# Designs tried in a protein design run: designed miniproteins, single chains, continued (2). Part 58

Each design is a single chain, and the fold is of that chain. pLDDT is the mean over its residues in the fold that is shown.

## One batch from the design tools (miniprotein)

Design m6118
Fold by ESMFold2-Fast:
Structure m6118 (fold): chain A 66 residues (1-66)
Amino acid sequence: PSDLEIDAAVLILAAAVGLVTARNQGDEEKAREFEELLDEIQALVDSGTLTPEKLAELEKRLRELM
């Protein structure tokens, strides 16, 4: 896999952990935000349109949710 694909996989894992944590805490709003982030990352990976710049933006969004 490319470095970009590995970084995306790590980000997906981190976001998935955030989603499970939010759901377990009953934070429906935060869980929704993690779901939206996961859907966006997955769509970009599946379409092959993920760039290093977009990955950095998504990583910033993950940090803002935590």
Scores: mean pLDDT 83

Design m6119
Fold by ESMFold2-Fast:
Structure m6119 (fold): chain A 84 residues (1-84)
Amino acid sequence: MHEELVEKVKKHLEELKKNGAGISEETIESLVKHLKETKDEEEAKKLLEAKTKDDISRIIAREIAEKLIKIGEEIDRELAERKA
């Protein structure tokens, strides 16, 4: 199912590019690779709802921010557990 969802996102992004949304082929390839690596179905679904380059940028920025926050929380937890 995830692979089918990623293919739908790729097709949707290619259609946005064709319609002049200002999305590059490199951006589409990078997003497809990212989705295949993360297997994040919620992010993929949000990208299917995107209509502009700004929508895509906001979705990706939010997901990156959320991941960075979680990484920070995990580092803080690890440091606290070390009781140095």
Scores: mean pLDDT 73

Design m6120
Fold by ESMFold2-Fast:
Structure m6120 (fold): chain A 63 residues (1-63)
Amino acid sequence: SKESEELLRKAGEAFRAGDYEAAARYAEQASRAAVNDNDTGGLVAARALGHEVRRLGGVEVKV
């Protein structure tokens, strides 16, 4: 969805900047938006980014 894509873009920008807390929050929002829109691709992308944020940043991510 457009909302999920925008949130995922923001999550990616925060992740590249090393802001893992912001990346985690945007990834969680993107995941919720994807679920609400039945956007399987968006959900997979949000979960993948969320797992990387958790792995590299040590931040809790609910995706």
Scores: mean pLDDT 86

Design m6121
Fold by ESMFold2-Fast:
Structure m6121 (fold): chain A 75 residues (1-75)
Amino acid sequence: MTREELWREVDRALAILYVTVLTRDMPQEERDRLIAEAERLIDEEGLTSQEVFDRLKPRIEAARAEALARKAAEK
């Protein structure tokens, strides 16, 4: 592998790990979607692990807020 290919693979693994850890307390479906989105961002846009984290952080927070609101509405 080239050095660039190795860095990309490391970044991908780190980004997926970060999203997995951050979403582990969320519903499985939301978690799977966010992990898939992280993979897409790396594959399509070539984002670093840090950039993926920064981009997905507001989405994770929004998804968490929506899940909380839905549970409150269910009663």
Scores: mean pLDDT 74

Design m6122
Fold by ESMFold2-Fast:
Structure m6122 (fold): chain A 63 residues (1-63)
Amino acid sequence: DIEEIEEKIKEIEKEIEEIEEEIEKAKKAGDEEKAKELEFEKGILEGLLGIYRGILNLLLKKE
């Protein structure tokens, strides 16, 4: 269902925004280790976002 995929994309985008804010807070606090860990998590979410966006694009091209 296209709607379910769109909802998942929005969910992941929100999680990425939250992690970006946490990364900035960690960097400002001088917590480089935490910043690196959060950047790694962000990378995973960006990968998932790319997959869901790819699926949505394929579905929209066919329907």
Scores: mean pLDDT 83

Design m6123
Fold by ESMFold2-Fast:
Structure m6123 (fold): chain A 74 residues (1-74)
Amino acid sequence: HMFSDEEVKAILRIARRAVERLEAAHPGVPFWDVPRADYLAAMREVAREVLETSTDPVERKAAQFVLDALDALA
């Protein structure tokens, strides 16, 4: 099924929060110089946090999709 604009925005919010965590952990380092494994770990952590704290079905669906996609890459 095609994702709705709301679901796509929710996925992008997870990715942005992961980048923000990496920026906080690596001050002054561009995100492209951060190891890919650290980025994927940050995305997984943010997605799990969304599933733990959010009651919004769209956010939960986006977080589950991110976790499933990361598991498929492993």
Scores: mean pLDDT 78

Design m6124
Fold by ESMFold2-Fast:
Structure m6124 (fold): chain A 116 residues (1-116)
Amino acid sequence: MEKGLELLKEEKYEEAIEEFEKAIKENPKYAEAYHRLGIVLFQMGKLEEAIEYYKKAIELDPKYAEAYLNLGHVLAVLGEYEEAIEYYKKALELDPKYETAKEELKKAEEELKKRK
């Protein structure tokens, strides 16, 4: 996993994908590998694919607060603020001290109010 993160920092997305896919093949229940693959896809602008991998991470680990946060974030980028708010609330329910989730929730609620 550390090698995959280094490749992300160098913007070698294809190499990072190969490393995370290898981790998934070695451990198909490794929720973190699906979550990190979602992050790579999000950085590549493959938003729909990122959503699929974040959802897979949540299916494997329903207590993965960071995966809920990142799923909410990609939905907010797509303008799906009502759905994003639900996932931010879930992240905050799992980790009440998750400051990033509180900040993103507030921003999404402000954007939703602006559009009404």
Scores: mean pLDDT 83

Design m6125
Fold by ESMFold2-Fast:
Structure m6125 (fold): chain A 54 residues (1-54)
Amino acid sequence: SLADELRKKLEEAGLIDEFSDETIQRIADSLERHGLPVDTAVTLLKLVAKERRE
């Protein structure tokens, strides 16, 4: 699934602990719905994680 692919890429990027499983699933569902590649989400989530780090 796209959620599993997204989780794997976030884990490889060291970001898996920055997001809940529910959030990852919602993002994956949105990517599938809009035809966006997982790598686009990974790039955006890196920015979101940086903002969350305070």
Scores: mean pLDDT 78

Design m6126
Fold by ESMFold2-Fast:
Parts: sequence; C-alpha cells; structure tokens
Structure m6126 (fold): chain A 95 residues (1-95)
Amino acid sequence: SEELEKIKKIREEMKTASPDEQFKLLREVLDIFTKALRKALAEGKLSREEYMEIFDEISRVLREALAARQAGNDEAFREAMEKLIDLVEKFLKKV
C-alpha cells in the first residue's frame, strides 16, 4: 500500500536522521497513523476494543518518545521511534 511504502521510506530516513529530523519523522508517522485509523473506523474495520488497544499501545510509546526527547536521551528517543514505526506498520498490514 502507499502508506506502507511511506513507512518504509521513514524507516530508511531514521538511519541517518539527526534528533531534530527524527522529531519531524515522528510527526509524519503520526499523520500516517491517524489518517489510516480514521479510514479504518469509517469503513467499520475496527471494533471499539481493537481501537482502544491500538490507541493505548501508540499512546504509551509516544509518551516514551516525548519523555526521552525532553530528557535529551537521543538513544531512548530512537528506540521509542522504532517501536512506534513497528506498531504503525503492523496496524497498516492488519487493516
């Protein structure tokens, strides 16, 4: 899918991205996720339970990423970003 190709490109960009560039990529991943989530909900492809589950997982990892950014922990931010990308890719493959 087009969304999966965008995620693949972001994953490649993460390999050489500076911390500020990684934060821009975080916003791009979230934009892809929220658009796909809205579409899946509109098409009736997600139960309330599935929506709550993915929302809780994404919110947890996002909090980890933002906490790492505020602490200046570039390695922890990168790890949280990789988790976020993996969760979004898994979601896109499921819907």
Scores: mean pLDDT 85

Design m6127
Fold by ESMFold2-Fast:
Structure m6127 (fold): chain A 64 residues (1-64)
Amino acid sequence: AEALALYKQHAIEAARLSIKMAERAGDPEKLKAAQEALTRAQNATSVDEALEAIREAGKVINAL
């Protein structure tokens, strides 16, 4: 329970950072991917799902 809440919070923070970076870069495809990562983070019901959202946000950041 606590682990899920913690990872989910980190996933949401990572996704929000990726959105800000994609907006600053002016890349609509990266912005879309970042928004999808945020949706995945908000809907995560397991630690694995939260980690998947973190990975997707990280891919956006690394591609910018």
Scores: mean pLDDT 83

Design m6128
Fold by ESMFold2-Fast:
Structure m6128 (fold): chain A 82 residues (1-82)
Amino acid sequence: GKIEEAKKLILEAIKKALEGKSKEAKELAEKALELAKEVGNELLVKAAEDARKAAEAMEKGDIIKAIGYALRAIGYLVELEL
C-alpha cells in the first residue's frame, strides 16, 4: 500500500544520502513526501521531510547534520510501528 511504499522510499532516500548520492536521495525523499501527504499520516510526512533535509545537508557537506536528520526520520518510522 501507499504507507509501505512511502516507508521504503524514505529508507532508500536515507541510504542514498549517507552514500553521498545526494541528488538521487533528494528525488526519492520528495517522492516519499508526496505519498506521505496523500496518505495524510503526520509521522510519515515528518519522516519524509527529514529524509529530504538529510539529502540537502549531505549535498552541502554537512555530514553531522545529515546523520541527525536521518536518525530523526528513522525515529518517526519506528514510532509508526508502536
Scores: mean pLDDT 88

Design m6130
Fold by ESMFold2-Fast:
Structure m6130 (fold): chain A 71 residues (1-71)
Amino acid sequence: MTEALRAQGAEMERAGASGAEIKANSKSEEEHKALLEGAVDAGVEAVEEAVKRTVELREKDPELARELGLK
């Protein structure tokens, strides 16, 4: 995954892609790696359940979510 993004960045440079596009690709690689490492350490199942419930409450009833302390 992350190595593939680096290889893509190198190909974009050869194809004459702009420096901004190459830098954006490098940032995506680092962000994806950080998210994967964080998810593994925190427990993917617990994080997914908490995020899903928090997002659904905020979308449907933000006042209730605030009352329950789910920021």
Scores: mean pLDDT 58

Design m6132
Fold by ESMFold2-Fast:
Structure m6132 (fold): chain A 81 residues (1-81)
Amino acid sequence: MTKTLKVEATEPGLTVKSEVLEPGETLVVVVTAAREAHVVISADGKVVLDAVLPAGATLEVTIENKSDKPVKVTVAVTMPA
């Protein structure tokens, strides 16, 4: 089953969203930022993406849980003032 997690950063500061993926689930993470933003995506505390997103750009990342246990995916978006 495919889940979608949308993160829109419209204000300066830190925006954090999380989703739990059950075994065999796929997550599509969509990040949109009004200004340049630093995006960090982690799965169970392991960083899987660390990138700078240009102003007005959209980032799409697909994460699949191939393990036999639930995995917590955390998306952190930092947009400077």
Scores: mean pLDDT 83

Design m6133
Fold by ESMFold2-Fast:
Structure m6133 (fold): chain A 65 residues (1-65)
Amino acid sequence: SEEEKVEELIELAKEKIKEALEKGVPKEEVEKNVIDWAKELAKRLKLSKEKTEKVIEEIKKIVKE
């Protein structure tokens, strides 16, 4: 389902964010890179705009923590 694709994409994004932050990449750079990656993957998975926006907002929340 589209909901399962959203959850999987968010979990992959969490892993990428954690790895980049542990390596000392600045939060601003991590946010930009992971959002760009997630937008491209969401497009390939044919996610709706609303679901893509949900993924982006979750990425922003994770990076701020």
Scores: mean pLDDT 84

Design m6134
Fold by ESMFold2-Fast:
Structure m6134 (fold): chain A 71 residues (1-71)
Amino acid sequence: EDEEVVRGLEADLAAHPDDPILQVAAMVTAIAFEVEGKLEQALRLLESLYAAQPDNEAVRKRLERFREKLK
């Protein structure tokens, strides 16, 4: 279930923002959702990842591109 995956990663990133395995899992899952056209799910994961790593340029740029696609 997409909602369960997103919710789980959001909760895990909030609890462990500096966990590199969770950061990679969230990024890979967000990319997979983008490829599948599930842009809202990808956006939620990128927002959670950006909140965990606000200085991460790659996450910020991908989040900006997603926001443009959703307009």
Scores: mean pLDDT 79

Design m6135
Fold by ESMFold2-Fast:
Structure m6135 (fold): chain A 60 residues (1-60)
Amino acid sequence: KEEELKKYKEKLEEIKASLIDLNEELQRIHGWSEEQLQKAKEMIQKGIDNLLARKEKELA
């Protein structure tokens, strides 16, 4: 239900933030381009969206 989805979304947002922070740190260390960093963020978001979609189907 909504409560379960809300908790799942919050957990995914925490994971997303951690992954973005890691990618920004890697960008500093390896000198990744802005384009490469942006692509990494987009892939993270798509991963999160996929997990959320699966959870929605599981609960509905």
Scores: mean pLDDT 77

Design m6136
Fold by ESMFold2-Fast:
Structure m6136 (fold): chain A 69 residues (1-69)
Amino acid sequence: MEFPYIQHLSIELSADGVASIKEAKYGTTTLSSAEAAKLAAQLAAAVRETGSAEVVGPEVEPAKMLKPK
């Protein structure tokens, strides 16, 4: 689980994705390193099917996305 939260943001593809991200961040997602790798592989398959989403590390800054108001 050394990958950035970009994997979680990939789920936020839809407006309702907010709920999906919440699950991934809470506990419905993989908590163990082994399970995290498995879920990451499954998410990678979805992203690969999406298109060109290979690596978008620093492109999505929390300062722009998650801004407390």
Scores: mean pLDDT 42

Design m6137
Fold by ESMFold2-Fast:
Structure m6137 (fold): chain A 64 residues (1-64)
Amino acid sequence: MIPRSKEELDREVREALALMAYGLAKRAVEQGKITPEEAAEFIRRVAEKLGVPELGEKLAQDLL
């Protein structure tokens, strides 16, 4: 078993945080608290700050 590098664990944590933010944004849209466009912008911004912009773009497209 190849031990996970610290960079790989840090990436998994950042991706998990982006997915948690996506879940919160999706729920807020379902509850009518924000628009899908606002949710997409929010997740793009969070993913950019977490260093996973490609994942953020994919999640944003799923919200639109």
Scores: mean pLDDT 79

Design m6138
Fold by ESMFold2-Fast:
Structure m6138 (fold): chain A 55 residues (1-55)
Amino acid sequence: SSLRQELLRAIGEVLRAIGDVLDAELAGDEEALERARKELEEAKKRLEEISKKFE
């Protein structure tokens, strides 16, 4: 279903954002870290909104 595909994409976005945070920390890139943390927060919000539709 469409909703299941949206959920899987949202999970994928969260995992990618976590990877970006880790890469930025390893590189010591503070600007990249700030951007990656913001991306992770946005991805988590999308996942929560989609997850509520399965309640």
Scores: mean pLDDT 84

Design m6139
Fold by ESMFold2-Fast:
Structure m6139 (fold): chain A 71 residues (1-71)
Amino acid sequence: SLSEEEKKEFAEKTAEAIRKQREEIEKALREEMSEEEAKKALELFERILEAAEKGDYEAALKALRELQALG
């Protein structure tokens, strides 16, 4: 399993990437997914951001895994 340091690094890097590329991510999701799937993916991106901001790296990684399962 991932160490606590690895979980923190992955969660923080993922959150930073999402913040910087939000509009591009939304466009890509809407082009590649159904409207329902895109909405779910965007909700999961928001969960990653909120969890990482709170230092809840376990919750951030859980949301990331759910996001990966959608694709």
Scores: mean pLDDT 76

Design m6140
Fold by ESMFold2-Fast:
Structure m6140 (fold): chain A 87 residues (1-87)
Amino acid sequence: SPLREKLYEVLEELKDKLTEEQYEIVKAIVDLVVELVEDLRAQGASPEQIVDAAVNAFRQYLRESGLPEEVIEELVRRLSEVLREYA
């Protein structure tokens, strides 16, 4: 998936800001969000609906994972840019 590849590129750029455990957690969240995007796309959702749902899912999953808020905001900002271009 082009979206998955681009999201993983952003994660690699942020690797030095994450512990190994945090990196694996965020990577798993990316996989969940990519599956959500693929499912919504298959159901005929608009690009705006897909981006909004994916960004909200990222925020929710990252908060549930216990990551620091500063890390969450950086991840959401960077990953949302990819979603707007590739979702």
Scores: mean pLDDT 85

Design m6141
Fold by ESMFold2-Fast:
Structure m6141 (fold): chain A 59 residues (1-59)
Amino acid sequence: MKEEAIKRAIEAAKKFAEAVGATLESAEVVEVNDEKVTLRATLRFPSGTTVEVEVTQEI
């Protein structure tokens, strides 16, 4: 169950990156509990700018 939630959170981060015109460079799991997974994702834009965002996915 938690593995699937992590996969969904990473997929959500990838889709968000694509939607804003960026590439997902890395994703780190910062919190996992029975209800939620929180990732810290690093997005790289074509300009070379990087942005860190937190993505929370409910299980």
Scores: mean pLDDT 79

Design m6142
Fold by ESMFold2-Fast:
Structure m6142 (fold): chain A 62 residues (1-62)
Amino acid sequence: NSSRISDLTNQKNNLTTQKNNYQTQLSNTTDPKEKEKLQRQITFLTNQINAYQSEIDSLNSS
């Protein structure tokens, strides 16, 4: 389903942009607690991006 792939791709791209933003914040942060918070957010977004990519791959492999 091309519409679903398009929607998932858009969501993945939005999450990738958010992840890049948090990575930039992490590189500029010296506070240990803020670093931990940012690392958790980056990990969470990475897992979601991977989940969307897996669904896209599944739909394309049909």
Scores: mean pLDDT 86

Design m6143
Fold by ESMFold2-Fast:
Structure m6143 (fold): chain A 60 residues (1-60)
Amino acid sequence: AVGKVLTATKDYTALTPAELSLRKGDKVTVLEVLDAAWVQATNLVSGASGLVPLTVLAEV
């Protein structure tokens, strides 16, 4: 959900400039849900924003 804090369950390397790189254990906040597979999020560790696959995020 928008405004929810989620945790990266694994490392993710951005494949395009629109995507956000994550490290396992990073906390992110969801800015926008684009579809069933992708969210716009901000990494609370780095302060960077971008697109992230929802499958790498979990509520913990």
Scores: mean pLDDT 78

Design m6145
Fold by ESMFold2-Fast:
Structure m6145 (fold): chain A 71 residues (1-71)
Amino acid sequence: VEEEARRALEALIEEAKRNGEDVKEVLREAAERLAGLAEAADAVAAATGSEEARRAGELARALAELAAEAA
């Protein structure tokens, strides 16, 4: 999860650089959006017992934390 999140963060940074975007702004927006996705995935996992949803929530939360830290 953490290694996957780090790779996703690196990809996001490289894409922002290629697009000429402000990396900090992109990471800030991504962190907010991913935190919301993690909460939604956690709710689905709690309601359904879905292991897929639980893992998606863990990855989204890890990526959100890394993006916020890097922003």
Scores: mean pLDDT 81

Design m6146
Fold by ESMFold2-Fast:
Structure m6146 (fold): chain A 64 residues (1-64)
Amino acid sequence: PPTSDQIQQVQNFFMGLRDQFMSGQISIDQFRQRIDDYSQTMSPDSQNILNEETQRFISIYNAS
């Protein structure tokens, strides 16, 4: 399993990017692209966390 530090770093990154999207600074396509780009620099454990967070957020967004 990922370390608490790795989880916190992924969460902090995701929160910052989500805030940019929610404030209208970036589009949903740009949000998805930036998530994908940054996931490529992470460990597999961190990539999995980021992907799951992204999927949950997009599912909620699309359901709205």
Scores: mean pLDDT 78

Design m6147
Fold by ESMFold2-Fast:
Structure m6147 (fold): chain A 62 residues (1-62)
Amino acid sequence: RRALLDEALALAAEGARAAAEGDYRTAHQKFSEAARLAEQAGFPKLAAEARAAADIARNKAL
């Protein structure tokens, strides 16, 4: 796997864990970073999915 893709997937997993724990602020930050790295890695569909997750987390954040 490419290093950027591996890092994007790790950040997305961290965002999902934070969201499951109700930490939507951290989830927003992690998903936003994952989207950025996924875009840089050349995976626009993954980047779009991560951005959508970040937007949902942002709306639920304190």
Scores: mean pLDDT 79

Design m6148
Fold by ESMFold2-Fast:
Structure m6148 (fold): chain A 90 residues (1-90)
Amino acid sequence: MEEEELREREERLRERAKRISDEIAELGLEKLSEETLEKIREMEKEFQKKVEELKKLPEEERERVGRETTLRMTEEVLELVEEDIERLKK
């Protein structure tokens, strides 16, 4: 991906995270469900494995793939949080 695409994607994730944070505050939620927290823990474990694999790549590829992987994992975590919030709102 071009640098501009990565920057735009990072900005969208930042805006999305802010909206989620604002909703959590407005709803008075102290924490996410245990199911969602467990899924996030498994995703963090998988992310650590991918980071270790990235260390074996050439520097240029490592930086690009690392940024793409981080963005994807962040998107997946935010999706799980959004789903949990919607469930809790009902």
Scores: mean pLDDT 76

Design m6149
Fold by ESMFold2-Fast:
Structure m6149 (fold): chain A 69 residues (1-69)
Amino acid sequence: MEARLEEVGRRVYEALLPHVSEEEAREIAERMKAALRGAIAQGFEIAEVRVVKDANGREVVEVVLRPAA
């Protein structure tokens, strides 16, 4: 599970680097990892990680969660 969280954080960081500072990208990636860790503690698991374009054409990381039980 931690390896999946690190992978999500890395993808978020890389997707943000062209748009924000390295420090800001790192902070956003860490906040997303913290939120996902909270969801995992509530009994969810990461089912899928993908890169999609938002309504403004920006690449964003989408994480799909499902119940682990």
Scores: mean pLDDT 74

Design m6150
Fold by ESMFold2-Fast:
Structure m6150 (fold): chain A 92 residues (1-92)
Amino acid sequence: TAEELLKKAEELLEEAAKKDPSIESLIKKLKEQMIKAVEAAKEGDELEAEIHLGMAYIYLGVINLVTENEEAKKLAKEAMRLAEEAVRLALS
């Protein structure tokens, strides 16, 4: 279920922000793109879903450059993996 995977991704992002509060605004932007990607996928808009996943990857990349907290990086990466899985399931 795409919604369950997205919810887990959001929970992991919340934990990442707790590990490094300095990246909270980037986590919020990453979360917004993940939500939009899953919404587009549910509507059958594969191109729009891919665009929002691409934007999510940009924010994930910035998080990896600016935080020194390895656990925060790991949590954000796992959240991204779950969001991609959610998009894939929503398009099925």
Scores: mean pLDDT 88

Design m6151
Fold by ESMFold2-Fast:
Structure m6151 (fold): chain A 86 residues (1-86)
Amino acid sequence: MTLILTVSGLSEAQKEALLEDARALEARGAEVEIREEGDTLTIVIRGLSVEEMIGEVLRAIGLGLDGARVTISFNGDEVRIEIDFR
């Protein structure tokens, strides 16, 4: 499965944590592409299992419950998650 994660309004600590998580997935064999544009971070992850994707969706839901604006969309084997902390 493919995850496209777009995150805006990150603190430095939140950005560091997301980059560490992305690097951990890359270390286990996922293909990871990271793009930074101003305060927006876009991470594309290919090669996620269904279980790993469920984990990412649950994480996004948790961030929404913590006050972030979260949009999740599904298109076949692609999941797009948009998170805005501002």
Scores: mean pLDDT 81

Design m6152
Fold by ESMFold2-Fast:
Order: C-alpha cells, then sequence, then structure tokens
Structure m6152 (fold): chain A 96 residues (1-96)
C-alpha cells in the first residue's frame, strides 16, 4: 500500500541520515557507504511515489556520503562503489 511505502521511505531516510552521522563520529567508512546504499533505496521508493523532494534529499545524502568517504581516505574500490550509487540516485531524480 502507499502508506506502507511512505513509512518504509521515512525509515530508509532516517537510517541513511543516522549512518552518515555515525560515520562522521566514528570515522568508519563502511557506515558512510551503507548510508549511500540506503539513500539509493529511498530514491527508488521516492520515484515509485512521485516524490521529487524526497528523491532530491536522498541525492544530497549520497553526495555527503561520498564527500565523507573521500575525507576519511576510503579505499578506491569503496569510493568507486559510492560514486556508482550517487550516479544511480541522480538518474532516478532526473526521471522525476
Amino acid sequence: SEREKLLRLIALLLRAIGLLIEAELTGDPELALKAAEYALEAAELALELGDKETAELALKIAEEALKLLEKLGAPEEMLAEAKALLEKVKELVEKL
């Protein structure tokens, strides 16, 4: 149902934001990568719901996750994964 999708979207956004904050506090690059992964899931669901504003918020989370990974000196493979996730989120936003 649409209500279940909205609740899932909110939960995914909160998880992404929480992981991004925890990554900044702990310096753990895996948490920042997980934040980008949840941002992609949120963007996919936002597209299903026609929610451009929320998809753009997910894009912002993915951008901040990549910036944090770069700041933390994450391995090149992890940076490549985050860049791929960001590109996918951007493509979803452009469909709205």
Scores: mean pLDDT 90

Design m6153
Fold by ESMFold2-Fast:
Structure m6153 (fold): chain A 65 residues (1-65)
Amino acid sequence: MLSERERRIAGAAVLTGSQSKAAERLGVSQATVSRTLRRLEERGLLERAEDGTIRLTPAGEAAMS
């Protein structure tokens, strides 16, 4: 399972579609968001499209539950 922090960051990034907007909404640094999203992408829980769109994989959606 994802940690509470990882779930909050992933959720905000998917909702906003932007690392900077997610960071603003959560009151964390953009570096924190970037590192967390990269780790989730490496684990196959999150995908980033060529246009920068951020979405959860089916495994990522299950991990958020």
Scores: mean pLDDT 79

Design m6154
Fold by ESMFold2-Fast:
Structure m6154 (fold): chain A 98 residues (1-98)
Amino acid sequence: GANQEVAEALRIIGKLLEADMDVERGTALPPEEAIKKAKEYLEKKDLVNAIYWLHVAYRLGGDKEELLELVDKIIELAKENNHRSTLIFAEKLKKEIE
């Protein structure tokens, strides 16, 4: 329902703000390690944490082709599990990577 979608959206917005702050603070993780973390969370079907790490990797200049493959997989899983807020944010992130 709408309350679940709002809660999901707020969770994702919070994670994206956290990613921006962590990047600005000069996180020690290289973009390749952030991509690895995104893949690990994606395998666990933890799409919110996968989006967090994908956004970190994107901001640190990670490989565009790997980022696009990961965001497409997040989009696929969000559609399959009817996570509409996750889908909207993943599609927005894909447009920024493109």
Scores: mean pLDDT 82

